# Designs tried in a protein design run: designed miniproteins, single chains, continued (5). Part 107

Each design is a single chain, and the fold is of that chain. pLDDT is the mean over its residues in the fold that is shown.

## One batch from the design tools (miniprotein)

Design m19722
Fold by ESMFold2-Fast:
Structure m19722 (fold): chain A 67 residues (1-67)
Amino acid sequence: TLARRSVAITDLDAAQRAELRARLEAEGLRLVGERTEGGVRWLDVEGPVSEATLAAILARIRSEVLA
């Protein structure tokens, strides 16, 4: 089963977005697409991991990219 989650990227610049995408792909995750909803830019991500694992990976990599 594939877990799917969205990560907010509104506050990331172009270089940070590129780094986030590259790191998520390196973890074996699929980038489904980007969307804008309610003034927030979202990146939709799926992978063959649990929902908890996906949430943890997204939170960790996002925080590292913003550092």
Scores: mean pLDDT 86

Design m19723
Fold by ESMFold2-Fast:
Structure m19723 (fold): chain A 96 residues (1-96)
Amino acid sequence: LGEARSELAAAAKEAVELAEKAAEEYPEVREVLLRLARAFEEYVAKLIKELKPISKEEGEELAKKFLEEAKEAIEKAKESKEEGEKIARELEEKAK
């Protein structure tokens, strides 16, 4: 359980760093990219809180899947502010 939580926390940190870097490179969509960074943090925090005992391998797969989805969300936000805002809102709802 601790190792799975660590993998998820690491993936969230990487996703946040990627979104923040993108916000510096794409100032026209900075606000939505920073909103995505916050949504990634809150969503993963909720996943960790609700996490049942799973293997390290299952935790690694979950972290990898989250990070790939986060990268895709950042790329969509770069192309469309509206799409990025929609993804951020969906993550915020899941974090409740």
Scores: mean pLDDT 82

Design m19724
Fold by ESMFold2-Fast:
Structure m19724 (fold): chain A 98 residues (1-98)
Amino acid sequence: ALVADPVTVVITSKEKNISLETKEEIAKRVQELAGTDRVEVAPNSPRITLYADTLEKAQRAAETAKGLLEEKGYKVESVEIHLSPSMRAALAALAAAA
């Protein structure tokens, strides 16, 4: 069974579509620069989805992808970071212990 990634980042462009070529280029650069676990790209979508095993990697990936999109002339509408239920619970437990 595949284990779900604990952190998901969704970046949405104000444009209706980001070209598949641009998405693939950003995916490659984000994996190289931010050390993300996986990047998912879909054709004919304004979104890029990034997966990371830590919040720190997710934040670095989000910032890198946003910067690359803006460099390509795209306007970023939103950057959302979603924690898995288990990761959110672990962070809550850690905060309660502090």
Scores: mean pLDDT 72

Design m19725
Fold by ESMFold2-Fast:
Structure m19725 (fold): chain A 80 residues (1-80)
Amino acid sequence: SLAEKMVESLERLLKSLKWVKENYPDYMKSLTPEQLEEMRKFLDKVVEKFKDNPTYYPKVKKIAEEIRKLLDEIEKERAA
């Protein structure tokens, strides 16, 4: 289903961001504030699309929160 594919895409994104942070920290520091904001807006749109889906909404919300925490860490590292 489309919902399953979107959840898988979010899980893949989270895994990729964690892997890049660990293996290519300089790339993470190169992300612009605009790129980070675009990622946040994308996450907000995905979460909103699932708000009426009781099966996938909790999982999507949880993955999105994990990605948001990672984006917050990237922003803090840029400010240092």
Scores: mean pLDDT 81

Design m19726
Fold by ESMFold2-Fast:
Structure m19726 (fold): chain A 72 residues (1-72)
Amino acid sequence: LPVPTDEEFIAAMEALGVPREKAEKVLEAIHEARQAPDRTTALRLLGKKLKEIVDDETRAALAPYIRGLLNR
C-alpha cells in the first residue's frame, strides 16, 4: 500500500463517521508518536491516545493507515 497523506487519512476517518475534530486529534497523536525515540514507545503512546479518541471498531479499520503513517 502507498503511504497515505495526512489529508487522505482524515478523509478515510470521516468516511468511517469520525468527526473532523477527532480525526485531527488522531493525526496529531500519530505525529507525536513518530517523534518518540523508539517504535515501542511510539506504539504505546499512540495506543493510549487512540483509546481516548475513537472506539475499537474505528481503530481496527484505521490500523493499515496508521502503520503506513508511522513508517513514513
Scores: mean pLDDT 74

Design m19727
Fold by ESMFold2-Fast:
Structure m19727 (fold): chain A 69 residues (1-69)
Amino acid sequence: MLSKQAGEAASSGYKELGRDDKAQQIEQQANQGTLDPAEALRIASKALEEQGRTEDSEQLRKLADQIES
């Protein structure tokens, strides 16, 4: 499911940033199906942007916009 994939990406991003508490929270929401797919992609995009991966961040942001349309 797309929301779980996006949630895993966001969780991994937060773990790389040393925010294990946020990573766990996102993973829990994704597993329970309570994480909105567009919101999960925006969170993953923000994490990538904070890592300096601006092109990957932009791709995820566009995907989130497509889902919300």
Scores: mean pLDDT 70

Design m19728
Fold by ESMFold2-Fast:
Structure m19728 (fold): chain A 67 residues (1-67)
Amino acid sequence: MEGAKKTAEIALKFAQEALDVSPEAGRLAVERIRKAAETMKDSNPELAEALQKAADEAQRILDEREA
């Protein structure tokens, strides 16, 4: 599904942009992506999984920068 992959890529880029602004903005971006994944879980499970993986990747980058 092309749409799910594109949306996840956009979400990851959004989180990266937020992380470049501040760690707090990065944390908020990750939380918003996780909420989006939960919202889509029942209607579009493939998109929900892709968004969850994007959030996990952004969280790892955030944790590495804050360590």
Scores: mean pLDDT 79

Design m19729
Fold by ESMFold2-Fast:
Structure m19729 (fold): chain A 109 residues (1-109)
Amino acid sequence: MSAEERALLTEAFDLLAANPDIVAVRVGDTLNLLSTGTVAAAATLARAEELLRKVPGLEVERVGGVLRVTPKGDPEAAALLREKGDELVAAHAERRAANPELARIAESA
């Protein structure tokens, strides 16, 4: 993919990583992105959708409030989607580790 397409994907994931109310779940090559229902999280998800839809190597679909992102067979797009998805999951894990109350809630679940 082009440098412009890489920049769009990077910007979308930076926005998602900055919002603690976005949850990412990977199933195979498909990344499922969910809002916890806050107005800010819904707005972030919608903005990320607009950016990701501009990347032709990605298939972007909204199903029941879930944003599904799947690579269309471009190995570069697939690799970058995997990398950014892993970074998003790691950012959420770091926030939980840095907050003892969130860690305590997770342990009691």
Scores: mean pLDDT 75

Design m19730
Fold by ESMFold2-Fast:
Structure m19730 (fold): chain A 80 residues (1-80)
Amino acid sequence: SEFEELMKEIEELLREYERRRAEAKTAEEVRRITEETVKKMRELIESHDLSPEERELVEQIMEQVRKLGEAEAERLAAAA
């Protein structure tokens, strides 16, 4: 139940992240948006009593968000 609520909040953050990334025009904007999203996810981990396995899953999602953000930032920098 608590983990299900956390995952719904993460899904909401990821949808917002995708929207904000689509609107970004520069590599710096993408990196800023990515760091803001990762920070919010970290705060969610701290506000929920997660098992080690559940925490690891969220940390893996955070890592994928960082990788996705950096790839998009590199793409925009190359296009500029």
Scores: mean pLDDT 84

Design m19731
Fold by ESMFold2-Fast:
Parts: C-alpha cells; structure tokens; sequence
Structure m19731 (fold): chain A 70 residues (1-70)
C-alpha cells in the first residue's frame, strides 16, 4: 500500500532525473542518493512527498533547458 506508492514515486523521480542533460548529471545523482536515503529513513508518506517535490524541480530544470535551446 504505502510502500507501493513510495516505490512508484521513487521510480518516477529516477526516470525524470535520467532525462536531464549530462551537464545536470552530478545534481541528478545527488538527488537520487538523497531519495535512496529518504526511502530508507523516512516514512513512505514523507518519502513520497519529497520525491514528488524532487520530480517537480527536475521537470522545471528540463523545461528551462528546452526553452534555452529555442
């Protein structure tokens, strides 16, 4: 239940971070490390909320990169 939601949130965060350009890879790797630590230390609900926020930030970065290319 809550574990499945936390796992889904982690997977979605990992997918969007992998979509970021190579220049953002060090920040994406740090975000994944933070997410893995949160997955182990936080409650499933707290982790899910953090992962959703991380996904939104990664999406904003990806959108800004696309805007700069145009």
Amino acid sequence: MDEAEAEAAYKELKEILEELPEEYKPKAEQALKDAEQGRKLASPKTFREGAERGKLEAEKVLKAVKEKEE
Scores: mean pLDDT 76

Design m19732
Fold by ESMFold2-Fast:
Structure m19732 (fold): chain A 63 residues (1-63)
Amino acid sequence: TRVRVAELEVPAEKADEVAAAAEAAGAHVLGVTPSEDGKRAIVTVAGTPEQLAAVRAAAAALA
């Protein structure tokens, strides 16, 4: 199966919700990296293009 990796920059307080949405979509959460000021986080996920599209939609709805 061909997988893709995406990095989603979200507010730090939304990172857990975005990670949960990624897992619900069947994607794999590879990591959450906080920004230097702690206000944002990069959620790194791996999945199919369809799974990543669902995660991006969830991240946009949570932002």
Scores: mean pLDDT 80

Design m19733
Fold by ESMFold2-Fast:
Structure m19733 (fold): chain A 100 residues (1-100)
Amino acid sequence: MLSPEQLEAEMELGVLAVAVASLITSLENLLKRAEDPEVKKLLQEQLEQARALLDQVHAALAAVPDMSPEEARAAVAAAREQLRALRKATDETLEKIKKM
């Protein structure tokens, strides 16, 4: 039986996986519409980082039953911070496109 902390971590990581997958779809759609080579490079790099984060979240989800409550909380916090950083980078790229 999973602890309440492990169940909460599985729920939170599941939500994060959906959010990262949505970001990947948005980045793929932006990349298809981008014409500027520098913007394409930035979007491609962000897409690679988002795919790596999705793999990390899936690996964390699989490992939660073997994690301590502290490890489970740390995994959620790490994934959440990485997604926050990726969203910020994507927003900065969109601002650059709007100013061009």
Scores: mean pLDDT 85

Design m19734
Fold by ESMFold2-Fast:
Structure m19734 (fold): chain A 76 residues (1-76)
Amino acid sequence: LLDEALALLEKGGKYEKEGKYEEAAKAFRQAGDLFEQLGLRQFAAFAYRQAANMYEKLGKYEEAKEMYERADELLA
């Protein structure tokens, strides 16, 4: 699980650098879900915020809002 979450963060960052924002958003969101399952709230919040940034680049503001809200709840 941890290795999978870290691999998804790396994939997300790679897709972002390639301009593949849809792929990046999915990878970051999946990483966030796994970190959340592991109780790693700071890592989960980071991953969700990265996914939100990708959704914003795609004009998907509802998805971006969902990711920001999930991140904020984890850090409250």
Scores: mean pLDDT 86

Design m19735
Fold by ESMFold2-Fast:
Structure m19735 (fold): chain A 91 residues (1-91)
Amino acid sequence: SVAEAKAALAATIKEQASKIKRVTITVGDNAAKDPKLQELVDAIVEALKAAGVEVTVVHDSSESSITIEIEGDEEAKQAILSAVKALLEAL
């Protein structure tokens, strides 16, 4: 379920928080208008802020999708991106 995927994302980010320095999320113009993609970005931002991780959201009108860039340990990056993908597939 979406709720389970959000909880899993939050738990993963909390677990990996000490291993990541910052996250940059680039939101395309069409993605900014998509309620599912807005829900995905909101969930990621909320979880990162709750875990004390620096997060920057950038809007790029030339793009239609979302790009997530994580700075930190490779294993932590992969764990977080896997949880993000699971949430996106559940939305």
Scores: mean pLDDT 82

Design m19736
Fold by ESMFold2-Fast:
Structure m19736 (fold): chain A 90 residues (1-90)
Amino acid sequence: ELEEIKKEAERVIKSLEKMKANARAAGLTDLADFYEKQIKDIKEALEKNNPLEMKKEVAKTRAFYARLLGLDEVAKEAENLAKQYEKEIK
């Protein structure tokens, strides 16, 4: 449902904002800037109000986050999901 996808996107944004704040507190400016860019991308997808576009951006963000945590298998699954949504948008 569109509403559930929006809630998920909002939860991901909130998580990214927390991670951005923690990265800045740790002096990891480049990492904090990456989180800021991810937040912007998800917010832009929300403005488009397109469920597939939102799912794609959330999956891309989860893949990036999983890579940072060293969860390569989880990251690969999220990357594949993002690619699937990308194909469905076309």
Scores: mean pLDDT 78

Design m19737
Fold by ESMFold2-Fast:
Structure m19737 (fold): chain A 102 residues (1-102)
Amino acid sequence: MVELELHGPASPAALDALGAAMELGVRAAEAGESGPRSRMVSATTAGTALTDGALGVVRGAAAGSAGTTVTYSIGHIDGERFRYSSTVDAAGNVVLTVERVA
């Protein structure tokens, strides 16, 4: 399992960095040992911006109360399908999870 913590201002550069970190996290999770069915990569951000797809998921979650979860499909990478989900914790942190789907 791979966890990413990303801290930065809501800027285009931050979005690009979050996208790159998420891609690396997905690759690292795919290389991990936890089984062939489903892989998860978690990233935590304290109210910063994310990539276009993840930004939509983050904004949806942030509009809700703590514990709100929003899911969005991100398409195919190397023949495998992935989806975003994000959850707002009690402190207002957004946890971004990218999950591999068969």
Scores: mean pLDDT 43

Design m19738
Fold by ESMFold2-Fast:
Structure m19738 (fold): chain A 67 residues (1-67)
Amino acid sequence: SAELERQLANAELVRKNLEEELGKEKAEEAYKRIVEMIKQGKSLAEALAEMGKEYPESIVLQLGLKD
């Protein structure tokens, strides 16, 4: 699905921003869970909101994607 591919591409951009904010190890763990949630039928926005609860220090996860 083109929509699924777009959500996974946007999740990859979030992972790169998380690497800069939280470091590579935390970014990879968060990315893994985001991808699992998307594959289970959650939107990227829903996945980011759930991960923001586990990483309250992350501004990237709390703000989500802009545009």
Scores: mean pLDDT 78

Design m19739
Fold by ESMFold2-Fast:
Structure m19739 (fold): chain A 90 residues (1-90)
Amino acid sequence: GLSESTLDKLFKHFDKDGDGFLSPDELEELKRQFPELADKLTGQLDKDLIIELLKAHYRKFGEELTEEFLRGVGLSDEEIEETLRFLESN
């Protein structure tokens, strides 16, 4: 699985208000980008949703663009490498 450090950074990226939910604007953008996840994008953030969003991003945009996304989130090179290996294995 993903490290607690990686998950914490991803949660903070999506949950800027600290309430455990995606903003309405972020929710609409994610549904637009990943319509296959629309039924799972109810607003509430959990580990499973974050993992599914990462898998959908990896499938749609590939490894290089997913690496760029993770770097933009603020992951370290080590955390990015761990996350990409996880996504390749699943």
Scores: mean pLDDT 79

Design m19740
Fold by ESMFold2-Fast:
Structure m19740 (fold): chain A 61 residues (1-61)
Amino acid sequence: MTRAALLERARLVARDLGFSDAHVQLAAKEAGIEGPDNTPVPQEKVELLARLLGVPVEQLS
């Protein structure tokens, strides 16, 4: 999954939970999800982002 695709998915999921886009960006930085939009994100960082947002990792995949 690319960074852009992951963050788009995370924003949609977080919005349904009442979280802001800024909250998602902060969580992504804490998970080490950085770089240009087409950067591949390893599964371990997707799992960390899911944990930081309090959602099942399956919702971000």
Scores: mean pLDDT 82

Design m19741
Fold by ESMFold2-Fast:
Structure m19741 (fold): chain A 84 residues (1-84)
Amino acid sequence: SAKLEEIQRQYAVGLGQLRLIDGVLPALREAGLEDHVRLLEQRRAQIRQQVAQLSQIAEPSPALLAEAEARTRALLPELLALIR
């Protein structure tokens, strides 16, 4: 079903976003970007809640997880530029 596919995609994207946020938060704290840290921590809490709800409905396919992880990694250089 199209709705199930959308849910699986949202779940995969959420997991990728959580991994990225958790990976960059220490560097942002070290750089003294307190406002960015606060915004990301708030966003992390929202995404984690949504991901927890979605985990009760469907598990994303390995292909969707791989796509989400690759896309999330591609955003890392842009986030690292904020440290400068």
Scores: mean pLDDT 73

Design m19742
Fold by ESMFold2-Fast:
Structure m19742 (fold): chain A 60 residues (1-60)
Amino acid sequence: MSPHAIAAMQFLNVGVEPHKKAQKALAEEILSNREEYEKAIKTFPKNVRVKVEEIIKKYS
Protein backbone atom coordinates (compact mmCIF):
# COMPACT_ATOMS: atom_id res chain seq x y z
CA MET A 1 0.00 0.00 0.00
CA SER A 2 1.04 3.64 -0.49
CA PRO A 3 2.63 5.58 2.43
CA HIS A 4 -0.42 7.90 2.36
CA ALA A 5 -2.84 4.95 2.82
CA ILE A 6 -0.75 3.60 5.73
CA ALA A 7 -0.68 7.09 7.31
CA ALA A 8 -4.50 7.34 7.06
CA MET A 9 -4.91 3.96 8.82
CA GLN A 10 -2.40 5.06 11.50
CA PHE A 11 -4.44 8.25 12.11
CA LEU A 12 -7.60 6.12 12.55
CA ASN A 13 -5.69 3.88 15.00
CA VAL A 14 -4.85 6.89 17.27
CA GLY A 15 -8.42 8.27 17.00
CA VAL A 16 -7.66 11.07 14.50
CA GLU A 17 -10.03 11.46 11.54
CA PRO A 18 -8.12 11.78 8.22
CA HIS A 19 -8.99 14.63 5.84
CA LYS A 20 -11.79 13.81 3.31
CA LYS A 21 -9.29 13.68 0.40
CA ALA A 22 -7.17 11.14 2.32
CA GLN A 23 -10.29 9.06 3.15
CA LYS A 24 -11.40 9.04 -0.52
CA ALA A 25 -7.86 8.16 -1.70
CA LEU A 26 -7.71 5.33 0.86
CA ALA A 27 -11.07 3.92 -0.35
CA GLU A 28 -9.99 4.12 -4.03
CA GLU A 29 -6.64 2.39 -3.31
CA ILE A 30 -8.35 -0.43 -1.36
CA LEU A 31 -10.92 -0.97 -4.15
CA SER A 32 -8.07 -1.21 -6.71
CA ASN A 33 -5.96 -3.64 -4.56
CA ARG A 34 -7.90 -5.41 -1.81
CA GLU A 35 -5.12 -8.00 -1.28
CA GLU A 36 -2.51 -5.40 -0.21
CA TYR A 37 -5.09 -3.81 2.10
CA GLU A 38 -5.80 -7.19 3.79
CA LYS A 39 -2.05 -7.60 4.48
CA ALA A 40 -1.76 -4.07 5.97
CA ILE A 41 -4.98 -4.05 8.05
CA LYS A 42 -4.00 -7.31 9.86
CA THR A 43 -1.30 -5.25 11.67
CA PHE A 44 -4.00 -2.91 13.13
CA PRO A 45 -6.66 -3.45 15.86
CA LYS A 46 -10.15 -4.62 14.71
CA ASN A 47 -11.70 -1.17 15.39
CA VAL A 48 -9.46 0.34 12.65
CA ARG A 49 -10.85 -2.19 10.13
CA VAL A 50 -14.41 -1.13 11.12
CA LYS A 51 -13.54 2.56 10.54
CA VAL A 52 -11.90 1.77 7.17
CA GLU A 53 -14.92 -0.29 6.02
CA GLU A 54 -17.18 2.69 6.93
CA ILE A 55 -14.94 4.95 4.79
CA ILE A 56 -15.13 2.48 1.86
CA LYS A 57 -18.95 2.36 2.12
CA LYS A 58 -19.13 6.20 2.27
CA TYR A 59 -16.91 6.76 -0.83
CA SER A 60 -17.92 3.71 -2.95
Scores: mean pLDDT 84

Design m19743
Fold by ESMFold2-Fast:
Structure m19743 (fold): chain A 77 residues (1-77)
Amino acid sequence: GPKTARLPFTVTAPRRLVLRATGRVHVEVLDAAGRVVFSADLEDGEEAEVDLPPGDYTLVVTPLDPESDVSFRLVAP
């Protein structure tokens, strides 16, 4: 079955997180308190964006298909 990945990252200045799906994925962004600040279901080739203030975060990626993946980058907002 699909496996959930947890990817910790730090934002030192305001940034936009850009996510791009290959296959179907469920994504969540958790803050340092474990609160969900962003959630989306993405289809193949879809992108999602979320603006994040400075803080410590965790990106949670759940592939909905066995070969699904996500690429991500932090950019200026």
Scores: mean pLDDT 85

Design m19744
Fold by ESMFold2-Fast:
Structure m19744 (fold): chain A 93 residues (1-93)
Amino acid sequence: AAEREREQAARALEEAAEWVKSLGGPEAEKAAEYLRKAAEAVRAGDFDAAKEYLLKAMKEAETLDLSPEEARELAVKLTAAALLVIGAEIEAR
């Protein structure tokens, strides 16, 4: 169970990273890099590092010049990934 929950959370973070990277530009690349590091941390069971990288990705995302539709999609993807990370941490107990 715990390994499955971690893998699901990591995949959601990686999917969010690919979506953000597709927006283009150095700020999007940096946000995507933090999301990938969060995924690696989740797979390693380091939930504190995963949450820290997620917060850094959100801060970088604030610098992106997004359309209202892109901003909504980003919020949905980041919220879903964050909830999966929390779920994986709870399951690991």
Scores: mean pLDDT 83

Design m19745
Fold by ESMFold2-Fast:
Structure m19745 (fold): chain A 100 residues (1-100)
Amino acid sequence: STEEQLQALIELARQYSREIKGKSTLEQAKLTIEFLERALELVPDLPEELKERFREVIARLKEAVEKGDEKAAEEGIKEAENLMVETIIWLEEQVAAARA
């Protein structure tokens, strides 16, 4: 299941990269929220500290969208992308550990 979660998360990241193209910053922020929420559902065994970071970024992005704050949205998108990379790396390490 950990290997299946990794493959699902990689495909989610690829789908995000395709869908984000050509959209406004606020539309990108809305998509980023959806993809972060889906990532949390795909990897329920994430460390609580990492889950809290997802929730904080989601909350900030929702506020940025509500206020039409393009700068806050842009910053939140960058944080979300970094968090997705960290999550993929963590999950790759879990897969490697499961093979031992």
Scores: mean pLDDT 87

Design m19746
Fold by ESMFold2-Fast:
Structure m19746 (fold): chain A 61 residues (1-61)
Amino acid sequence: MTGEELAKERLKKMYEEGEGFYYDEELDAIIEDQEKWNSMTEEQKEENLEKALKYVEDVYS
C-alpha cells in the first residue's frame, strides 16, 4: 500500500474505534466520535476520511 493508503486505513480505524486526536483540536473536530461515525453512510465516511487526510497532509507534511 502507498503511504496515503496506510494513513487513510489508520484514520478509518481511529474513527471506527472512537479514538480522537486529543493533541489537535482541529483534527478532532474533523474526526467525528464513534457514535456519529457508525451512523454515517459510506459516502459520508469517505468524505470525512478525505477531509482528515487532507488536513494531515497540509499540516503535518
Scores: mean pLDDT 61

Design m19747
Fold by ESMFold2-Fast:
Structure m19747 (fold): chain A 58 residues (1-58)
Amino acid sequence: QAEADRRAAEIARAEAELRKHVGETNKLLQSGGTEEEVNKHIERARDAAQRAAALRAA
């Protein structure tokens, strides 16, 4: 039970990170950010998505 709850919380955090970085990417694209800043948020979003997928697969 406690382990399942911890895993659910970790997945929720990874999904929240994904949503945050997608939102920041969209904001930068709309308001004009540097390519480097956009790419950093895309990279973090990808890492968060991979983490969530790995946690779900376990």
Scores: mean pLDDT 82

Design m19748
Fold by ESMFold2-Fast:
Structure m19748 (fold): chain A 76 residues (1-76)
Amino acid sequence: MIDQLVEDARTATEVAAGASPELRQAIRDGLVDDLIARGVPPDVAQQIGDAVRRGADAGDVDGAVEEVRKLLEESA
């Protein structure tokens, strides 16, 4: 369900925002792998991972979550 994937992306963004740049990359890559395992197309999963990384770097969790929701809605 899209809402659960969006909540997982929110959690990843929040955790990554408090982490070092190396850990942000690891969190982003782990989220991408999880999304692919759950049936998200690889290209969309990569875009979601990039949105989460940008949100973490900017400290903008809500902006990242909105971007992720749009990507999932457009791919559904």
Scores: mean pLDDT 84

Design m19749
Fold by ESMFold2-Fast:
Structure m19749 (fold): chain A 85 residues (1-85)
Amino acid sequence: MKELIAEVAAGTAERLARDAGLTARARAEVTDDSVTVEVEVPETGAVGRATVPIEDQSLEGIGKAALEAAERAAREAIERARAAL
């Protein structure tokens, strides 16, 4: 289940970057305490990273943390990539 949540988070971050006109690669890690998402835009070398604590260990709580981490990481990567272009 954590692996699926990580995959969805990474895919969400990549989609957000793509919607902004950027090609990006994302990876996500889900632990017992936090979700970390990292987004890289290879064309510019820009990287966005976010870590969100898991306050609720339910599937819903972990999912919310994962989506928040994906959105924050993607936003940072997009802003940095645009500044580097």
Scores: mean pLDDT 82

Design m19750
Fold by ESMFold2-Fast:
Structure m19750 (fold): chain A 90 residues (1-90)
Amino acid sequence: MEHPLVKALRELIRAVANGDKEAYEKARKKFHEELKKLDEVSTGILYQAAELAEELGLPEMAKRFEELSKIKNYDEALKGFDEAVEEALK
């Protein structure tokens, strides 16, 4: 079955695609909870986010996530991810 982090990420991106702010807030909290459960997280998760964004019809968001996945500093990459998602909701 799909990893809980990837499932939470898919629900987050789907909420953004649908403009559903309530679903987004719930999915964002779940995604951050799943991130905290991992002993080590690589920016490779952002590449998975790019693939999901393309699948859900958000090609500009997907391109930005792919660029963010190349950042070596995880905290910087995650901040960029949060900013990109918040911009997509406006």
Scores: mean pLDDT 75

Design m19751
Fold by ESMFold2-Fast:
Structure m19751 (fold): chain A 87 residues (1-87)
Amino acid sequence: MEKEIEELLKEAGENISEEEKEYFRETFEKYPNTLVFYTPEGVEIRLTEEQIKKLEEFIEELKNDPSLSDEEKIEKYREKVLELSKE
């Protein structure tokens, strides 16, 4: 499941269909509850409780930003996960 989501995110970055956009939008709300993420290289990223709280706050800001498309929100979420993993 998680690896399949990562593969879909990778494909979305290259050629996003409307069906994929809707899938990512729906899944976006569930990502804050996922403790394990995968890089494009298949490396597992584990976030601390504090990093998860920062991610949840960021997601709430993204949801309330009317200037961003669902695709842009998903990409910013992915970038935030990678940013937090480097702390």
Scores: mean pLDDT 60

Design m19752
Fold by ESMFold2-Fast:
Structure m19752 (fold): chain A 94 residues (1-94)
Amino acid sequence: GKVLAKETLTVAAGETKTLTVTNPADRPARLVVKVVSGSEVEVKITGEGSEAEGVLKPGEQLAASLAPGESATVTLKNVGDEEATVEVTLEEVP
């Protein structure tokens, strides 16, 4: 589907980062959080109708669906001993 937003973040060992993602479209969108490289990251996605949580290794991803106009909070905690690179993508559902 069409990419609506994409952000790449670095999370230092033991660091916690939070960001808010809003679906600006008049249709549902998929929020995907992927650990690209580095150590394991604890990911929590919390929205009005969307919830997902897990500890992700490099190459793994977590996804949640956002309704039109919905906002979700993404919390990223690096639980490893090395810097991690995380990609957050919001894409239109076909």
Scores: mean pLDDT 85

Design m19753
Fold by ESMFold2-Fast:
Structure m19753 (fold): chain A 68 residues (1-68)
Amino acid sequence: MPSLAEKLFEAFKKLAEQLLKSHSKELVARIMEALTRKEVEELRKAGVPEEEIEEFERRVKEYIKQLK
């Protein structure tokens, strides 16, 4: 079954794909980096397990790196 990290990453990826229709890869990467930092902070405050937060952050960073 998909993890919480996987579900959050899929939603994040879908948002990035929508943004890429109207914005440059560089701008989308910056937006995604900012949103990821905010999401990680919110997940920690909500008591989400650190393993899930790290997995989500790792997946997003790999995706953003591929956009550059």
Scores: mean pLDDT 82

Design m19754
Fold by ESMFold2-Fast:
Structure m19754 (fold): chain A 95 residues (1-95)
Amino acid sequence: SSEVEELLERLEEAIVRLDEEELREVIEELSRLEPTPRLEMELLLTALRALSRVPRERFREAVELVLRVAREVGHEPLVAAVRDAEAFLSSAGGR
């Protein structure tokens, strides 16, 4: 849906900007959505795009920020997506 696409775009930009307040608001809105395999895939792709755009020197800071906020909100699918994105980018992308 267009609303989901807007939330995922906001999630990507919040991660890139290290904007904790926007990140929390977006994750809280995402947590109201029904967890579907499609949404889990879209969260992974969004995390991959966002973390790929973060400068190398801020990569760890971005990962730690997103994981902390996602855990505080209780968004388990996003925690999994960020962990998978981190592992992929660390092994394949030379992060």
Scores: mean pLDDT 88

Design m19755
Fold by ESMFold2-Fast:
Structure m19755 (fold): chain A 77 residues (1-77)
Amino acid sequence: MENIKKGIRKKAEEAGAPQEFVDKVIKEVEEDINKYLNDEEKEALDIYAAGSLAGKPQEGAEKSREPLEKTEKRLEK
């Protein structure tokens, strides 16, 4: 969750979005994640986000492949 929030905030700041808008987007994304993803999927997504921000594949990236593939399939139906 924290890594996802940091990623969204940084991306929005780069786009010149105001703080109030950034906070609203973060809240909406967090609510969607809590609604659609279970604890295991949230952890996998947070690990993936941390790895993506670092620009280096983590040892958890391989373990995160299956949850992410499952999450994409769930979001698309």
Scores: mean pLDDT 64

Design m19756
Fold by ESMFold2-Fast:
Structure m19756 (fold): chain A 113 residues (1-113)
Amino acid sequence: SDLEKAKIFAHKIKLAFIDFGVRLVERLREAGFPEEEIERVLEILRKGLDEMEKALVEGIKNKLSLEELAEKALEIAERTAREIIEEVPEAAELVREELERLKREIEKILAET
């Protein structure tokens, strides 16, 4: 029961992070960002997704609480956003807006579980 809840929770968090990446890339394209900059953002997002997946899998294996899983997810999301802003400073406003949405989604997932 607790393991199944943790797996469902982690899956929802992973989907929220994927949605964050998809939405951000779509907004960057609509705003006219060069494809070379979008490719750099995608590389950072792919690295962030890999870190997120590994952290959630290891966290479940180590029997972390849902709150601890959410904390790790938020740390990775914030680090990923920071790396994107460092590489593409002109995207900072869009990145921060999408990060705030992701944080709200993670909080909602935690509250509903």
Scores: mean pLDDT 91

